Designed miniproteins, single chains, continued (5). Designs and how they scored, part 101

Each design is a single chain, and the fold is of that chain. pLDDT is the mean over its residues in the fold that is shown.

## One batch from the design tools (miniprotein)

Design m19739
Fold by ESMFold2-Fast:
Structure m19739 (fold): chain A 68 residues (1-68)
Amino acid sequence: SEEAKKYYELGLKALKEKDYETAVEYFEKAISIEPTAEYYAYLSVAYRQLGDLDKAKEYWEKARELKE
């Protein structure tokens, strides 16, 4: 989905700017449209940077589950 990719790109930009809360919001929007291993992996990274290690682990495991 082009819409999911746009939110994903906005999430990556926020992550580079160290705006981890905004990165989470955009990655969650991307996932709500199209759940992919890549989107879950970056959502996990954003939560880890926020210090939410439980959510980071949860979404990292979802990313691994979706990887074929």
Scores: mean pLDDT 89

Design m19740
Fold by ESMFold2-Fast:
Structure m19740 (fold): chain A 74 residues (1-74)
Amino acid sequence: MEVKIEYKEENGKYTFKLTYEAVNLDGSVEPVTVDFEITKEEIDKALEQAEAALARAPTPLVQGILDFLKKLKE
């Protein structure tokens, strides 16, 4: 499963829109969208939280968030 991440940067804030496909028991796929906001100063803290979340609940969504945050930090 691939996670689509869209973001905007405005006034030192990143606004994210995450879209991923959830697979139902009948094999149908349903897009799920999650919105959230983070500041540049919070990227390091968000990385720590995303790594902790991945350890507790390893999902493609959390992995996609972590990979994206790593790219922002460089």
Scores: mean pLDDT 70

Design m19741
Fold by ESMFold2-Fast:
Structure m19741 (fold): chain A 69 residues (1-69)
Amino acid sequence: HMEEKRKWMEELLERARELAKAGVDEEELKKWKEEVKKEAIEVLGLSEELAEQLAENIEHYYIVERDKL
């Protein structure tokens, strides 16, 4: 439902900020992006296209947060 989805998105954004501050390597970032895509499909029931868009958006958010440092 929308409330659970919003909470999941907020937690996802917080994790992205934490990863940006920690300075993960490219391989770890790629692995996390794949986990986000998998979770979006399996837990939220998103199509592969929507899950890929979500994973791309969260990677972009991570890059923006990293570049602020």
Scores: mean pLDDT 78

Design m19742
Fold by ESMFold2-Fast:
Structure m19742 (fold): chain A 73 residues (1-73)
Amino acid sequence: MDAAARRALLEKAGQRYASVVEEAEKLPLLPLEELDARIEEIIAKYQAGELSEEEAVEKLALYLALKQRALEA
């Protein structure tokens, strides 16, 4: 995946951030390193064709919301 494609995927995930923020608040806090690893895993699975764009965006939105929560804790 090139940098432009990665950025576009993350921007789409960011647009769905508000819809998952309440769900993210109910989940346990994970270390930032684990959250970053899960984000990279989702991107890698999308690049490999194992996830659709919709599935990748939904999962990324949730983990980005969890990461924001962890940074504010």
Scores: mean pLDDT 77

Design m19744
Fold by ESMFold2-Fast:
Structure m19744 (fold): chain A 77 residues (1-77)
Amino acid sequence: SKIEALTKRVDELAEEAIRAAEEGDVEKARKLVEETLRAARELLAEADREGDYTTGSAVAIRAVGAGVEVDILIRRR
């Protein structure tokens, strides 16, 4: 399903963003956070359309959490 594909994409982008931040690649980490949030917004729109608020909420929370973790990691550089 589109929700399943978008969920996988959000999780993959979030993991790559955190990894880039841990490696000290600030520019790449910030770009990947932006891509993670864009994918999460698309997922929320699709989840709203299908009425799957539980999946939409869970994935949105994970995407925001990844962004916060990246910000914390970046502030140490």
Scores: mean pLDDT 82

Design m19745
Fold by ESMFold2-Fast:
Structure m19745 (fold): chain A 75 residues (1-75)
Amino acid sequence: ERKERLERAIKLIDEAIKAFEAGDYETASKLLREAGELVPELRKLYERIADMVEAGDETAIAFAEIVRALLKKEL
């Protein structure tokens, strides 16, 4: 189950990055918050990245990519 949750969280992060690049910050922040629910130990980090996305802060993408890499390492 944990591996399945990590895989789903990674997909949500990928979709969030795509939405952000398209200028859809609302969808991007929503997807990041959903990913945080699948990985509760990182929920606060996902919430912070989502807040950065809502502000249009491009550094949010770098943080999302780092989180994605960390989740991939756990698989």
Scores: mean pLDDT 81

Design m19746
Fold by ESMFold2-Fast:
Structure m19746 (fold): chain A 66 residues (1-66)
Amino acid sequence: MDEEAREYLKKAAEAVKAGKYEEAYEYAKKAAKLGKLDEEEVLKQVDAYAKRLEAEKNGELLEALP
């Protein structure tokens, strides 16, 4: 169900924020399977989100913004 898949995507995002990348990828894979999503695309989005959060913590992304 889309609702259950979305719930796992939320858990994946929370795991990324907590620095638990293994847990984040596990939730992302479960979301992809439940939502019939492309696993590669979901993992790519999780990775992009993790890199964005890392840039924000380092101030790099904030320095790039106007």
Scores: mean pLDDT 71

Design m19747
Fold by ESMFold2-Fast:
Structure m19747 (fold): chain A 65 residues (1-65)
Amino acid sequence: AQEYYEEGLKLYEEGRYWEAAGKFGQAINLDPQFGEAWRNLGDALEKAGMDKSVGDALREKAREL
């Protein structure tokens, strides 16, 4: 989980938001309680052009963990 999360952070810093979201999703698949990965997935998807409601839902999921 941590390795995919770190790869996602690097991609996010490069502005590669869809690829970052993919890596955060892989981290969540390995550890569904990884709250930081849920939060960063929401941020990455918003930056990639998804609606704010998607980001808000994923950040709320992170708060529940």
Scores: mean pLDDT 81

Design m19748
Fold by ESMFold2-Fast:
Structure m19748 (fold): chain A 149 residues (1-149)
Amino acid sequence: NISELNKEIGDLMSKIVEIVLKGPDEKEQEEIRELLKRIRELSLEIRENGDELGRKEGYLTLAQTIMLESTLKRGVENLQRAIQLISEEGPIEALLRLREEGILSEEDALEAMRYMALAGDASPEHREALLAALRAGDLARARELWENG
């Protein structure tokens, strides 16, 4: 049931936010890593067994999970920044800002961008255009392509 999988992902993400806002110790940072691993597993399950919408949601969650995993490796303050940007600005602006701020490595940023493009519409031309806009840091064009399908 894709709805139940999405609910579990939402509950896991909420738990990560609660832990992060309290200033997690090393044990709690390991708990966040385990929660992110579970989100990745659920996102892959949605991708494999979901309808077209479920597959898009799975790719979006994978992109966000890569951003959170990458930022956590660079410290809890960077993970807090990633969560704030995703919540306030959305995943596209968060991705581009975290890359510009040097919080995401180029490798992790490019991987997240690929999943973000796959989370867009099914057209190969649309995905290539979105990926190109993301790689260029063109926020206005990336948003236009994301919103218009």
Scores: mean pLDDT 82

Design m19749
Fold by ESMFold2-Fast:
Order: sequence, then C-alpha cells, then structure tokens
Structure m19749 (fold): chain A 81 residues (1-81)
Amino acid sequence: LEELEELVESLEKQLDNMSKEDIISAVEWLAQFARIKGEEELEKLARETLEKLKKAKSLEEAQNIMREFLKRARELLRKKK
C-alpha cells in the first residue's frame, strides 16, 4: 500500500515532464503492480484509464486523464487498511 501511494505521489510530481508514451507506460506498469498486490479496484481503474489514454488525441488530454486517474487512485489507496 505505502509503495503504491509513494508511486502515485511521484507520478503526480513528474506528470508535467512526461510524454504521452511515458504516461501510458506508467499506467500499464501500475495496472500490473496493482494486479500483483491484489488491488482489484486500482487495477480496474488503471485498465480503464489505459483505454482512455490510447484514445487521447493530444498530450494535454493524456495529462488531464492522468491527473484524474492519480486523484482517484489516491482516494482508493487512502480507504485501504
């Protein structure tokens, strides 16, 4: 849990310097890591976010999708014991 929270915070800080490809790779990795940790809600959110990111036509769209994902991911992780 702490590792996932720290990763989300790190991604929030790096987002403005990330390319669309970096954002997609980060969410793909996060989905896989969430699956390994048994965080089903976070894995589902990450997979849904990946589908939106693949359809994004600009870096600005991708960054906005990523900001919403990170906000929701943080909320999910804070509710875990």
Scores: mean pLDDT 80

Design m19751
Fold by ESMFold2-Fast:
Parts: C-alpha cells; structure tokens; sequence
Structure m19751 (fold): chain A 80 residues (1-80)
C-alpha cells in the first residue's frame, strides 16, 4: 500500500502542477478539471496510506489537501 500511495501522490502532484499552469493562463475550466483529478488521486493516496497506522498523519494531511483542491476546483468552475 505504501508503493501505491507514493505512485498516486506523485500523479496527483503532477496534475496539480499542470492545474496551476492553466490557472495562471486564465483557463479556469481546464484548471478545475485538473484540480478535480488531483483531488481524487490524493484521496486515493490517503486511503492507501491510511491502511498503515504509522502513516495516519500523512493520510489525514492528504485528505485535507484533496478537500482543498476539490473546493478550489468548484470555485474555478463558477468562472468557466
């Protein structure tokens, strides 16, 4: 589950960075789509990490980040 959490986190972070670039360009629709995908991957990473009791603080942090990204995506979607 750790290897899975690392892979999901890495992919989520990559999509988040792409979302930031589209947001800077004013492409709010594309940015919101990327933030939603990133949020989903961070949530999946949190679930994978949460299988290990030692990683519970990491899982909680990832869930909070996922929630923030989902909220940001909804806000940007209002502008598209």
Amino acid sequence: SWDRAVRLFGEGSRLYQQGLEYEKKGDYKKASELYRESSKLYEEAAEAAGEDPELQPLAESLRETAKELDQKAKELEKKS
Scores: mean pLDDT 85

Design m19752
Fold by ESMFold2-Fast:
Structure m19752 (fold): chain A 76 residues (1-76)
Amino acid sequence: GFPEPSEEAKRLLEEAKRKLREGMRAMREGDLEAARRYFEEAIRLAGEGAELGSMEAAIVEALARMNLAIVDLIEA
């Protein structure tokens, strides 16, 4: 079966999800610099959670990377 995430992995996941939502809000508001910072933080936190065995964190990392790529494309 899928491994159960540790409490630390769960905390990292929840923080990553919060950062992802804040980044998406910043994008909606046109604050691309804030959006970039939030998505970079979400990638870091979600990556740590994924390393600890959270597959949901791996999905959050992928979503944050996709959103960061959109910010980069808009700023290009």
Scores: mean pLDDT 86

Design m19753
Fold by ESMFold2-Fast:
Structure m19753 (fold): chain A 76 residues (1-76)
Amino acid sequence: MLSENEFEAEILIALGRMFRSLGLQLHSQGKTEEAIELLEKAIKLFEEAEKLGEGEVKKEAREQKREAEELLEEVK
């Protein structure tokens, strides 16, 4: 069973992935400034998830954050 913090971390990871996906979609439409804003929000969500998560959840948050940071540099 997930702890309260692990459950919250999983929710933050899910929201971060959603913002990352929307950011990439906006970038494909030429809305680069809006895409950057959403990717930055995704990174913050993954950062909070990493702080709250333990073990595999923390590792997932860290990897998702890294991927979002790489995407942010590509869309700038």
Scores: mean pLDDT 84

Design m19754
Fold by ESMFold2-Fast:
Structure m19754 (fold): chain A 69 residues (1-69)
Amino acid sequence: MSKEELERETTEALAQIMVALAKQLASKGKLEEAAELYEKAAEFAEKNGLKELAEEMRKLAEEYREKAE
């Protein structure tokens, strides 16, 4: 296991944790806070080269922002 392998796995794990927290907030009706976490997850994924994940997270952030009114 190299430093780059650890960074990649850590990045993916952190992104997944942010997604899980966003889902938990959404389930509690905190849609705006959920949208903010999806935005943060997208930014983090993009900075670490996970472009597809970043795009998915941005779409979810937009969807939850619309629902939050």
Scores: mean pLDDT 77

Design m19755
Fold by ESMFold2-Fast:
Structure m19755 (fold): chain A 107 residues (1-107)
Amino acid sequence: MLTRDQLAALVQRVADVAGEALAAGASGDEILAAMRAVVEEFAATLSPEDRAALLHLMEQAEAHFREALAAGASLRTAVLAGLFALSMGLETYHQTGELVEVPFVPM
């Protein structure tokens, strides 16, 4: 199970990598790939159950990122939308121990 400190460190690392990719002029797909790589590396250190939950939360974050772009948001705004979804999902999972699938919220 993720500790609060591990959760905060993960979100910060994902934010740092996304920020670096944005500064380098990366595409949306490249930014998502960089964010996902950080999450997958961390997930590999967890139990199979926690790994599956974390990867599912990353898929939700990717969906929020893509929907923000579809709504005409900037890459920076799409990154923030994805990070917010990931952070909220991880906090809920940490507090409840349950993965609740939140339906897509229209932009």
Scores: mean pLDDT 80

Design m19756
Fold by ESMFold2-Fast:
Structure m19756 (fold): chain A 55 residues (1-55)
Amino acid sequence: MKELTVVLPASTSDEEAVKKLKERAEELGLEIVSEEPKVVKDEEKVYATAVARER
């Protein structure tokens, strides 16, 4: 298992950030195991983070 984070523009919605996180996990051959990915926004960026495992 490993923590996966994607960084997106501040204009990205929470739902879009989670979707991008899931897409990134698929690209890396990982499955997200966190029931609720964490989304953190600052002035410039959105960070979406979840725990993932290899398929």
Scores: mean pLDDT 78

Design m19757
Fold by ESMFold2-Fast:
Structure m19757 (fold): chain A 57 residues (1-57)
Amino acid sequence: MEEKLEKMLESAKKAIEEDPEAAELLLRVARHDLSKAFSEEQVERVLKELEEVAKSL
């Protein structure tokens, strides 16, 4: 995974874990931001990981 994409994933994971109530909003923002810079396939993979984190909360 590209370094920038990995950093964004880690940052988003921490944000969701620290504020579970904002998880839905954070997922929407991440989807929007990632879609501007990365391919749809990369965005889908990252979002699935973030959704798993949110689902465990």
Scores: mean pLDDT 75

Design m19758
Fold by ESMFold2-Fast:
Structure m19758 (fold): chain A 60 residues (1-60)
Amino acid sequence: MELLKKINEAIMEVAEREREKLEAVQKAHPDDTSPELQATRVAVLGEMLKAIEEAKKKAE
């Protein structure tokens, strides 16, 4: 259960940091099928996944 807490913290930290960047891209490309918006969403998800994996590694 401690691992889940660390994962949540990592996700929140990454989400908060990247939120403004994602919002800026969404503003420039309101079309959900926009290649740039899709690429940014994938990148954000990748960073969140990395944070989860790093949190797991830290807890062993």
Scores: mean pLDDT 68

Design m19759
Fold by ESMFold2-Fast:
Structure m19759 (fold): chain A 95 residues (1-95)
Amino acid sequence: DIKKEIVELLEEAYRHALAGDLEKAKEALHQAIELYKKTLSPEQQKLLDQKVKEGDELAEKNLNDEEKLGSVRATAEVTLERLGAFDTLAALPQL
């Protein structure tokens, strides 16, 4: 089930970001995004690729590591919400 695998990777990205492990958080988030792209139309894939690229460029230019960790958490939460994974969202640890 590709949706379940995406949800598990997004939860993993969020948990790594809470732990301060930026590299593992980014890796899990990247894996989730690549799987999510496979569920989208070619037009939606192009839009997602553009938004990911713009987000990565803004983060590298403007954010420190602490802020990048916050960005990974926010991206994981928003993507879980878009997928309707509300049970997973409710189970995420609070700051």
Scores: mean pLDDT 80

Design m19760
Fold by ESMFold2-Fast:
Structure m19760 (fold): chain A 81 residues (1-81)
Amino acid sequence: ISPEIAAEIDVATLLLAGAVYLVVGKMAEKRGNKEEAKQAYQEAIKYFEEALTLARQHGLEDSARVAEEGIEEAKKNLEKL
């Protein structure tokens, strides 16, 4: 596998992890578990920020945009807890 393809896979994996934690946070919030929701949203932000950094390093503009949107959504959900 080439370094470029490896970077694309790594970014996709980090974006998926961020998305999963965002969903977990929303489910926890719906169940009234604010502590679990907070932890999940914080993990989502972490993974999206890692994805954003890597995407920018490799010129993956679409992936960078998805990561930015994920960070914004997770932060908004954290603020309303």
Scores: mean pLDDT 88

Design m19761
Fold by ESMFold2-Fast:
Structure m19761 (fold): chain A 100 residues (1-100)
Amino acid sequence: VEKLKEEAREALEKAREAIERGDAEEALEHAERAVRAAAELADLGEYELAAELAREAAEVAAEVADVAEEQGDKELARRAALLATAAALLAVAAEIEAEL
């Protein structure tokens, strides 16, 4: 659990740094890592933490989609938008489980 939490937080930080540099491809790679860690936390029953990290990953992935679109990389923007949607759905699902 602790390792997955640190991995997700580190990935989110690196994704934000890549966005600041305009590196949408690197930012997407880090965002994907954060979503994966959040999903593993949900599988372990850490629903509240998974919801929090998945929500942050959705926001980051949405920013990556915007940056990629501005750069004219439609394929990268599409991939980032799909990741943002998947992360948002994971956050909602984990939040529902946490309330049960």
Scores: mean pLDDT 85

Design m19762
Fold by ESMFold2-Fast:
Order: structure tokens, then C-alpha cells, then sequence
Structure m19762 (fold): chain A 92 residues (1-92)
């Protein structure tokens, strides 16, 4: 995590660094921090289907089902063959 935070401090416009930070927070079960990191990744790159799918997974864990559905649907619109997003949508 510290390495990804330093990468962001040096280049705060890196959508990839924000997505990686979100993944790291999710692995530590720091879900609110993960959401904020993925939201920044999407703001910098609105075509990031991976970040949208990750947000859907977190919203599902937090039982925010409407938000989860929207995030998965947005990911699928960007990548119609995104199996992980289809599986996530099927679970909510």
C-alpha cells in the first residue's frame, strides 16, 4: 500500500495506480478506502471496466445492491464479454 500511495503522490493522474491502490485496500478489507481509490481511477479513466467491476463487488459485500447492479452494468457496457461482471450481476 505505501508504495502505491507514493506512486499516486508522484503522479496523482495515474488511473492504474489508483486502481492498484483500490485492490490493495480491498485485500485488507478497508472497503471505504477501496471505494474512494476506485472512484478516482474511474474519474481519471471512465472506460476502466476493471474498476467498475471492483466497485460492484464492494457494494455487493456492503449489501448496497442497487449500487452494485449499476456498477456491474456499467462494466458490462464497456466490456460485454466481462465474465466477472456478469457473474457478479448474477449474484445480486
Amino acid sequence: IAAYEQAIKLDPNSAEAWNNLGNAYQNLNQLDEAIKAYEQAIKLDPSSAEALNALGNIYKIQNQLDEAIKAYEDAIKLKPNYANAWNGLGEV
Scores: mean pLDDT 79

Design m19763
Fold by ESMFold2-Fast:
Structure m19763 (fold): chain A 69 residues (1-69)
Amino acid sequence: AVELVLEGSRLGVEGRYEEAAEKYEKAIELDPNYADAWGALAYFYERLGRHEKAAEYRAKAAALAPNPF
């Protein structure tokens, strides 16, 4: 999971949001309780214009991580 998050973060910095989202989607498939991955997915989908998906993933992140950063 760590390597997927690192690759996704790198792709996100490069502005390759769809590819970044793919890496984080694989990360949550391996660990669906990884709140940071859900939050990252919400961010990437917002950047891709998929606002409904972004809202859904943001809600998931909030439910899994009640303590905000």
Scores: mean pLDDT 76

Design m19764
Fold by ESMFold2-Fast:
Structure m19764 (fold): chain A 55 residues (1-55)
Amino acid sequence: SLERELAITEAVLAITKAALDFAKQNPSVPQEEIDRLEKELEELEKKVEELRAKV
């Protein structure tokens, strides 16, 4: 169902955001890894918005 897919995607979004926040505070994490996480976060946010529009 769309509701289930939305719930799973929102959970992944929350985990990815927490990982990005942690990475930004860790000086051993390279900028390229932070940039990758930011891109993934943006894609997940767009997917959540699209799923919410369909529910």
Scores: mean pLDDT 84

Design m19765
Fold by ESMFold2-Fast:
Structure m19765 (fold): chain A 77 residues (1-77)
Amino acid sequence: SKLEEAKKYLERAIQALNEGKFDEAIELSRKAAELAKDDPVLVGKAYAIIAQAYLQKGREDEALKWLEKAREYFRKA
């Protein structure tokens, strides 16, 4: 299903984040969010990974933007 595929992209995004591959983590997380659009918890998790990647890149304003999007989706869950 698209939901199971989204979970696999999310796992790959977390792995990329842990390996310091921040741009790859952002790309994989965006794909996970797209596939999981009907699951607000998975979208929120993907957006949180994007926020963490931007924070690690020193992009604080972008990180805060994605963190707020993640919070919004967790509230919908």
Scores: mean pLDDT 88

Design m19766
Fold by ESMFold2-Fast:
Structure m19766 (fold): chain A 75 residues (1-75)
Amino acid sequence: AREKLKKAKKYIDEAEELLKKGGSPKDIEEKLKKARKYADEALKSDGVDLVAAAVLLVVIKKLEEKLEKLKKEKE
């Protein structure tokens, strides 16, 4: 559980870095998909900190919304 949360945070941090640098929407999307996968795996694990997992999911959702806006501007 703890290690899955750390991996989710790592991919969140990488997605935020790409957003700040004006990175490719595709690259940001791939990082967010990995973050969500690890956050979901953490929620399925015994002894997970549900508050920590919920916070990470909220952050992922906000970054997904920013990515959707970026994709619309690139259409």
Scores: mean pLDDT 76

Design m19767
Fold by ESMFold2-Fast:
Structure m19767 (fold): chain A 98 residues (1-98)
Amino acid sequence: SPVLRIIGLLLRAIGDLLEAERLLEKDPEAAREHLRRAIEALKEAIALVEEMGGDKEAIEEARKALEEAEAALDAGDLEAALEALEKALKNVVKAMKG
């Protein structure tokens, strides 16, 4: 089921975002790795949602938020990356609802 695969990717992204938040001050390198894994899971989820005919405006907002997250990671701003990925996650969920 494509829906179950998307839900699995979203659960993986949520888990990685929670670990990144926990590790942000204590282990920034581990936090960065969890943020990278969340980006990969959300990229795959967006592609599947688009294939299934999800809401185009929400998909575009999710993609924009992912680009913001990648730029924040490249700049070393882990808090900004976390915030952008939370926005991407919310828009993936919105895109699935139609």
Scores: mean pLDDT 90

Design m19768
Fold by ESMFold2-Fast:
Structure m19768 (fold): chain A 57 residues (1-57)
Amino acid sequence: MKGIRAEDLTQEEKLELYRRLPELVEELLEREGASEEDRESLEEFRKLHEEELAKLE
């Protein structure tokens, strides 16, 4: 695989990624140069992500 896409991951790997996703996204955005829009989207994403992660158990 040239790059790993979400659909290629197992459920266990997806859960691990989901747990770490907000930090991974923030770090990636910082490396490529995050804009103000990206920061606002990241905050909204974190809220939504926490709710979804809690439902996944």
Scores: mean pLDDT 66

Design m19769
Fold by ESMFold2-Fast:
Structure m19769 (fold): chain A 89 residues (1-89)
Amino acid sequence: GREEIERLEREVEEEIRRALELAMQALRTAERRSDILRAIALALRAIGLEFDLELLKKQDLSDEEKIRRLRELLREARELIREAEELLA
């Protein structure tokens, strides 16, 4: 229900914030052009997910569809975190 949606919205927001923080850290520590470009791409993708989340919050969708889309955003945010962590390794 709505409580699950609100919990998922908070979790997605936190994971997007973490992805952006790690991408910006990767950008600041990158010494190679390829790593700089990848860090920029990850940061832009994280910003895009934040935009997608804010649009989703404003849309009049069923609870089932909102949960499905929130789970998709959560998956994408976690993938960005993993890629940013790989750049920082």
Scores: mean pLDDT 88

Design m19770
Fold by ESMFold2-Fast:
Structure m19770 (fold): chain A 64 residues (1-64)
Amino acid sequence: AWNNLGNVLLAQGRYDEAAEAYSQALELDPSYEDAARGLAIALQESGRDDEAAKIKDRLTVTMP
């Protein structure tokens, strides 16, 4: 699964590649919350803060 690939790449510090894998998971299932969270983290860690913020705005887990 693309989400599993994203998790492995994120753990290895390969943030740009992790973002690509999570993006593929979301293309197949836009409601995949775990992939959306992983994408936000990968984008933030790779310095793509504006893109990460847009993903976070759509996640229920980012609302206190």
Scores: mean pLDDT 74

Design m19771
Fold by ESMFold2-Fast:
Structure m19771 (fold): chain A 55 residues (1-55)
Amino acid sequence: SVEDKLVDAIVSAVELVKPSQEYLDWYMKRIDGDPFLSEKAKEEIKKRLKELLDA
């Protein structure tokens, strides 16, 4: 779906900039507050962003 492509694009863009933990924490809060993203997209983005901290 278009939303799946958007999730992939967001996560890939964040990974490319080698984000700090502070940036990821801020960005995840921003994602939670986004009225245009579905709950499934929010959960998927946050899961994948958390994995970037564990790597």
Scores: mean pLDDT 78

Design m19772
Fold by ESMFold2-Fast:
Structure m19772 (fold): chain A 81 residues (1-81)
Amino acid sequence: LEELKKKIEEIEKKIKEIEEKIKELKEKLKELLEKLKTAEGEEVFKLIGEILRLLGDILDLERELKKLKEELEKLKKEIEE
């Protein structure tokens, strides 16, 4: 029982860390999208490249977050004893 509680706390901590990273990346994405509105020529392609990279990073983190949340829900259901 105590080991399950520690596991839950560890997963909750990881979830919070990933949520914070996602927020940071989304803020960077907003900044790049604003820059894209006024960009011209080669700068447009550079910004699009950075945006695509950030979107990829966000999607990867969101997938990891989903897996951790699913694991957390399973562990919480196991604490019926």
Scores: mean pLDDT 82

Design m19773
Fold by ESMFold2-Fast:
Structure m19773 (fold): chain A 63 residues (1-63)
Amino acid sequence: SELEKILKEIAEKANISVEDARALVELLLEDPRLGRALLEKYVDVTPELWELIEKAVELLKKE
């Protein structure tokens, strides 16, 4: 699926597991403040990575 492809790219760029990438995207949908705080703590968030994350959140929201 498109979501799985994006989650794999997020995982690779953030140096985390695909499961952690999914959990972070789900957390961002439910609690954007906490999700952003965790991302900033554990990940070097580039503009390209933010674009992928926002796309993943939008795809998950449509399910």
Scores: mean pLDDT 80

Design m19774
Fold by ESMFold2-Fast:
Structure m19774 (fold): chain A 72 residues (1-72)
Amino acid sequence: APSLEEAKRIALEVAESLGPLTPEQQKAVEDLKNAKSVEELAKAIMRLVSALTPEQADAFVEALAERLEKAA
């Protein structure tokens, strides 16, 4: 599995690729950026997915899973 820093960087890069974000979605990305443990990162990812549209959420989860798999 990738390190916490690698997983966090990957998640942030994928989130930034989603295009223009609402203020609520941007807040969820900031929580992601501030995550200090695997548990906090997972919770931040779940919060971001909940704030995204279904189409954005599908794109985010697919891209994140692919990049984390390649980093493992």
Scores: mean pLDDT 80

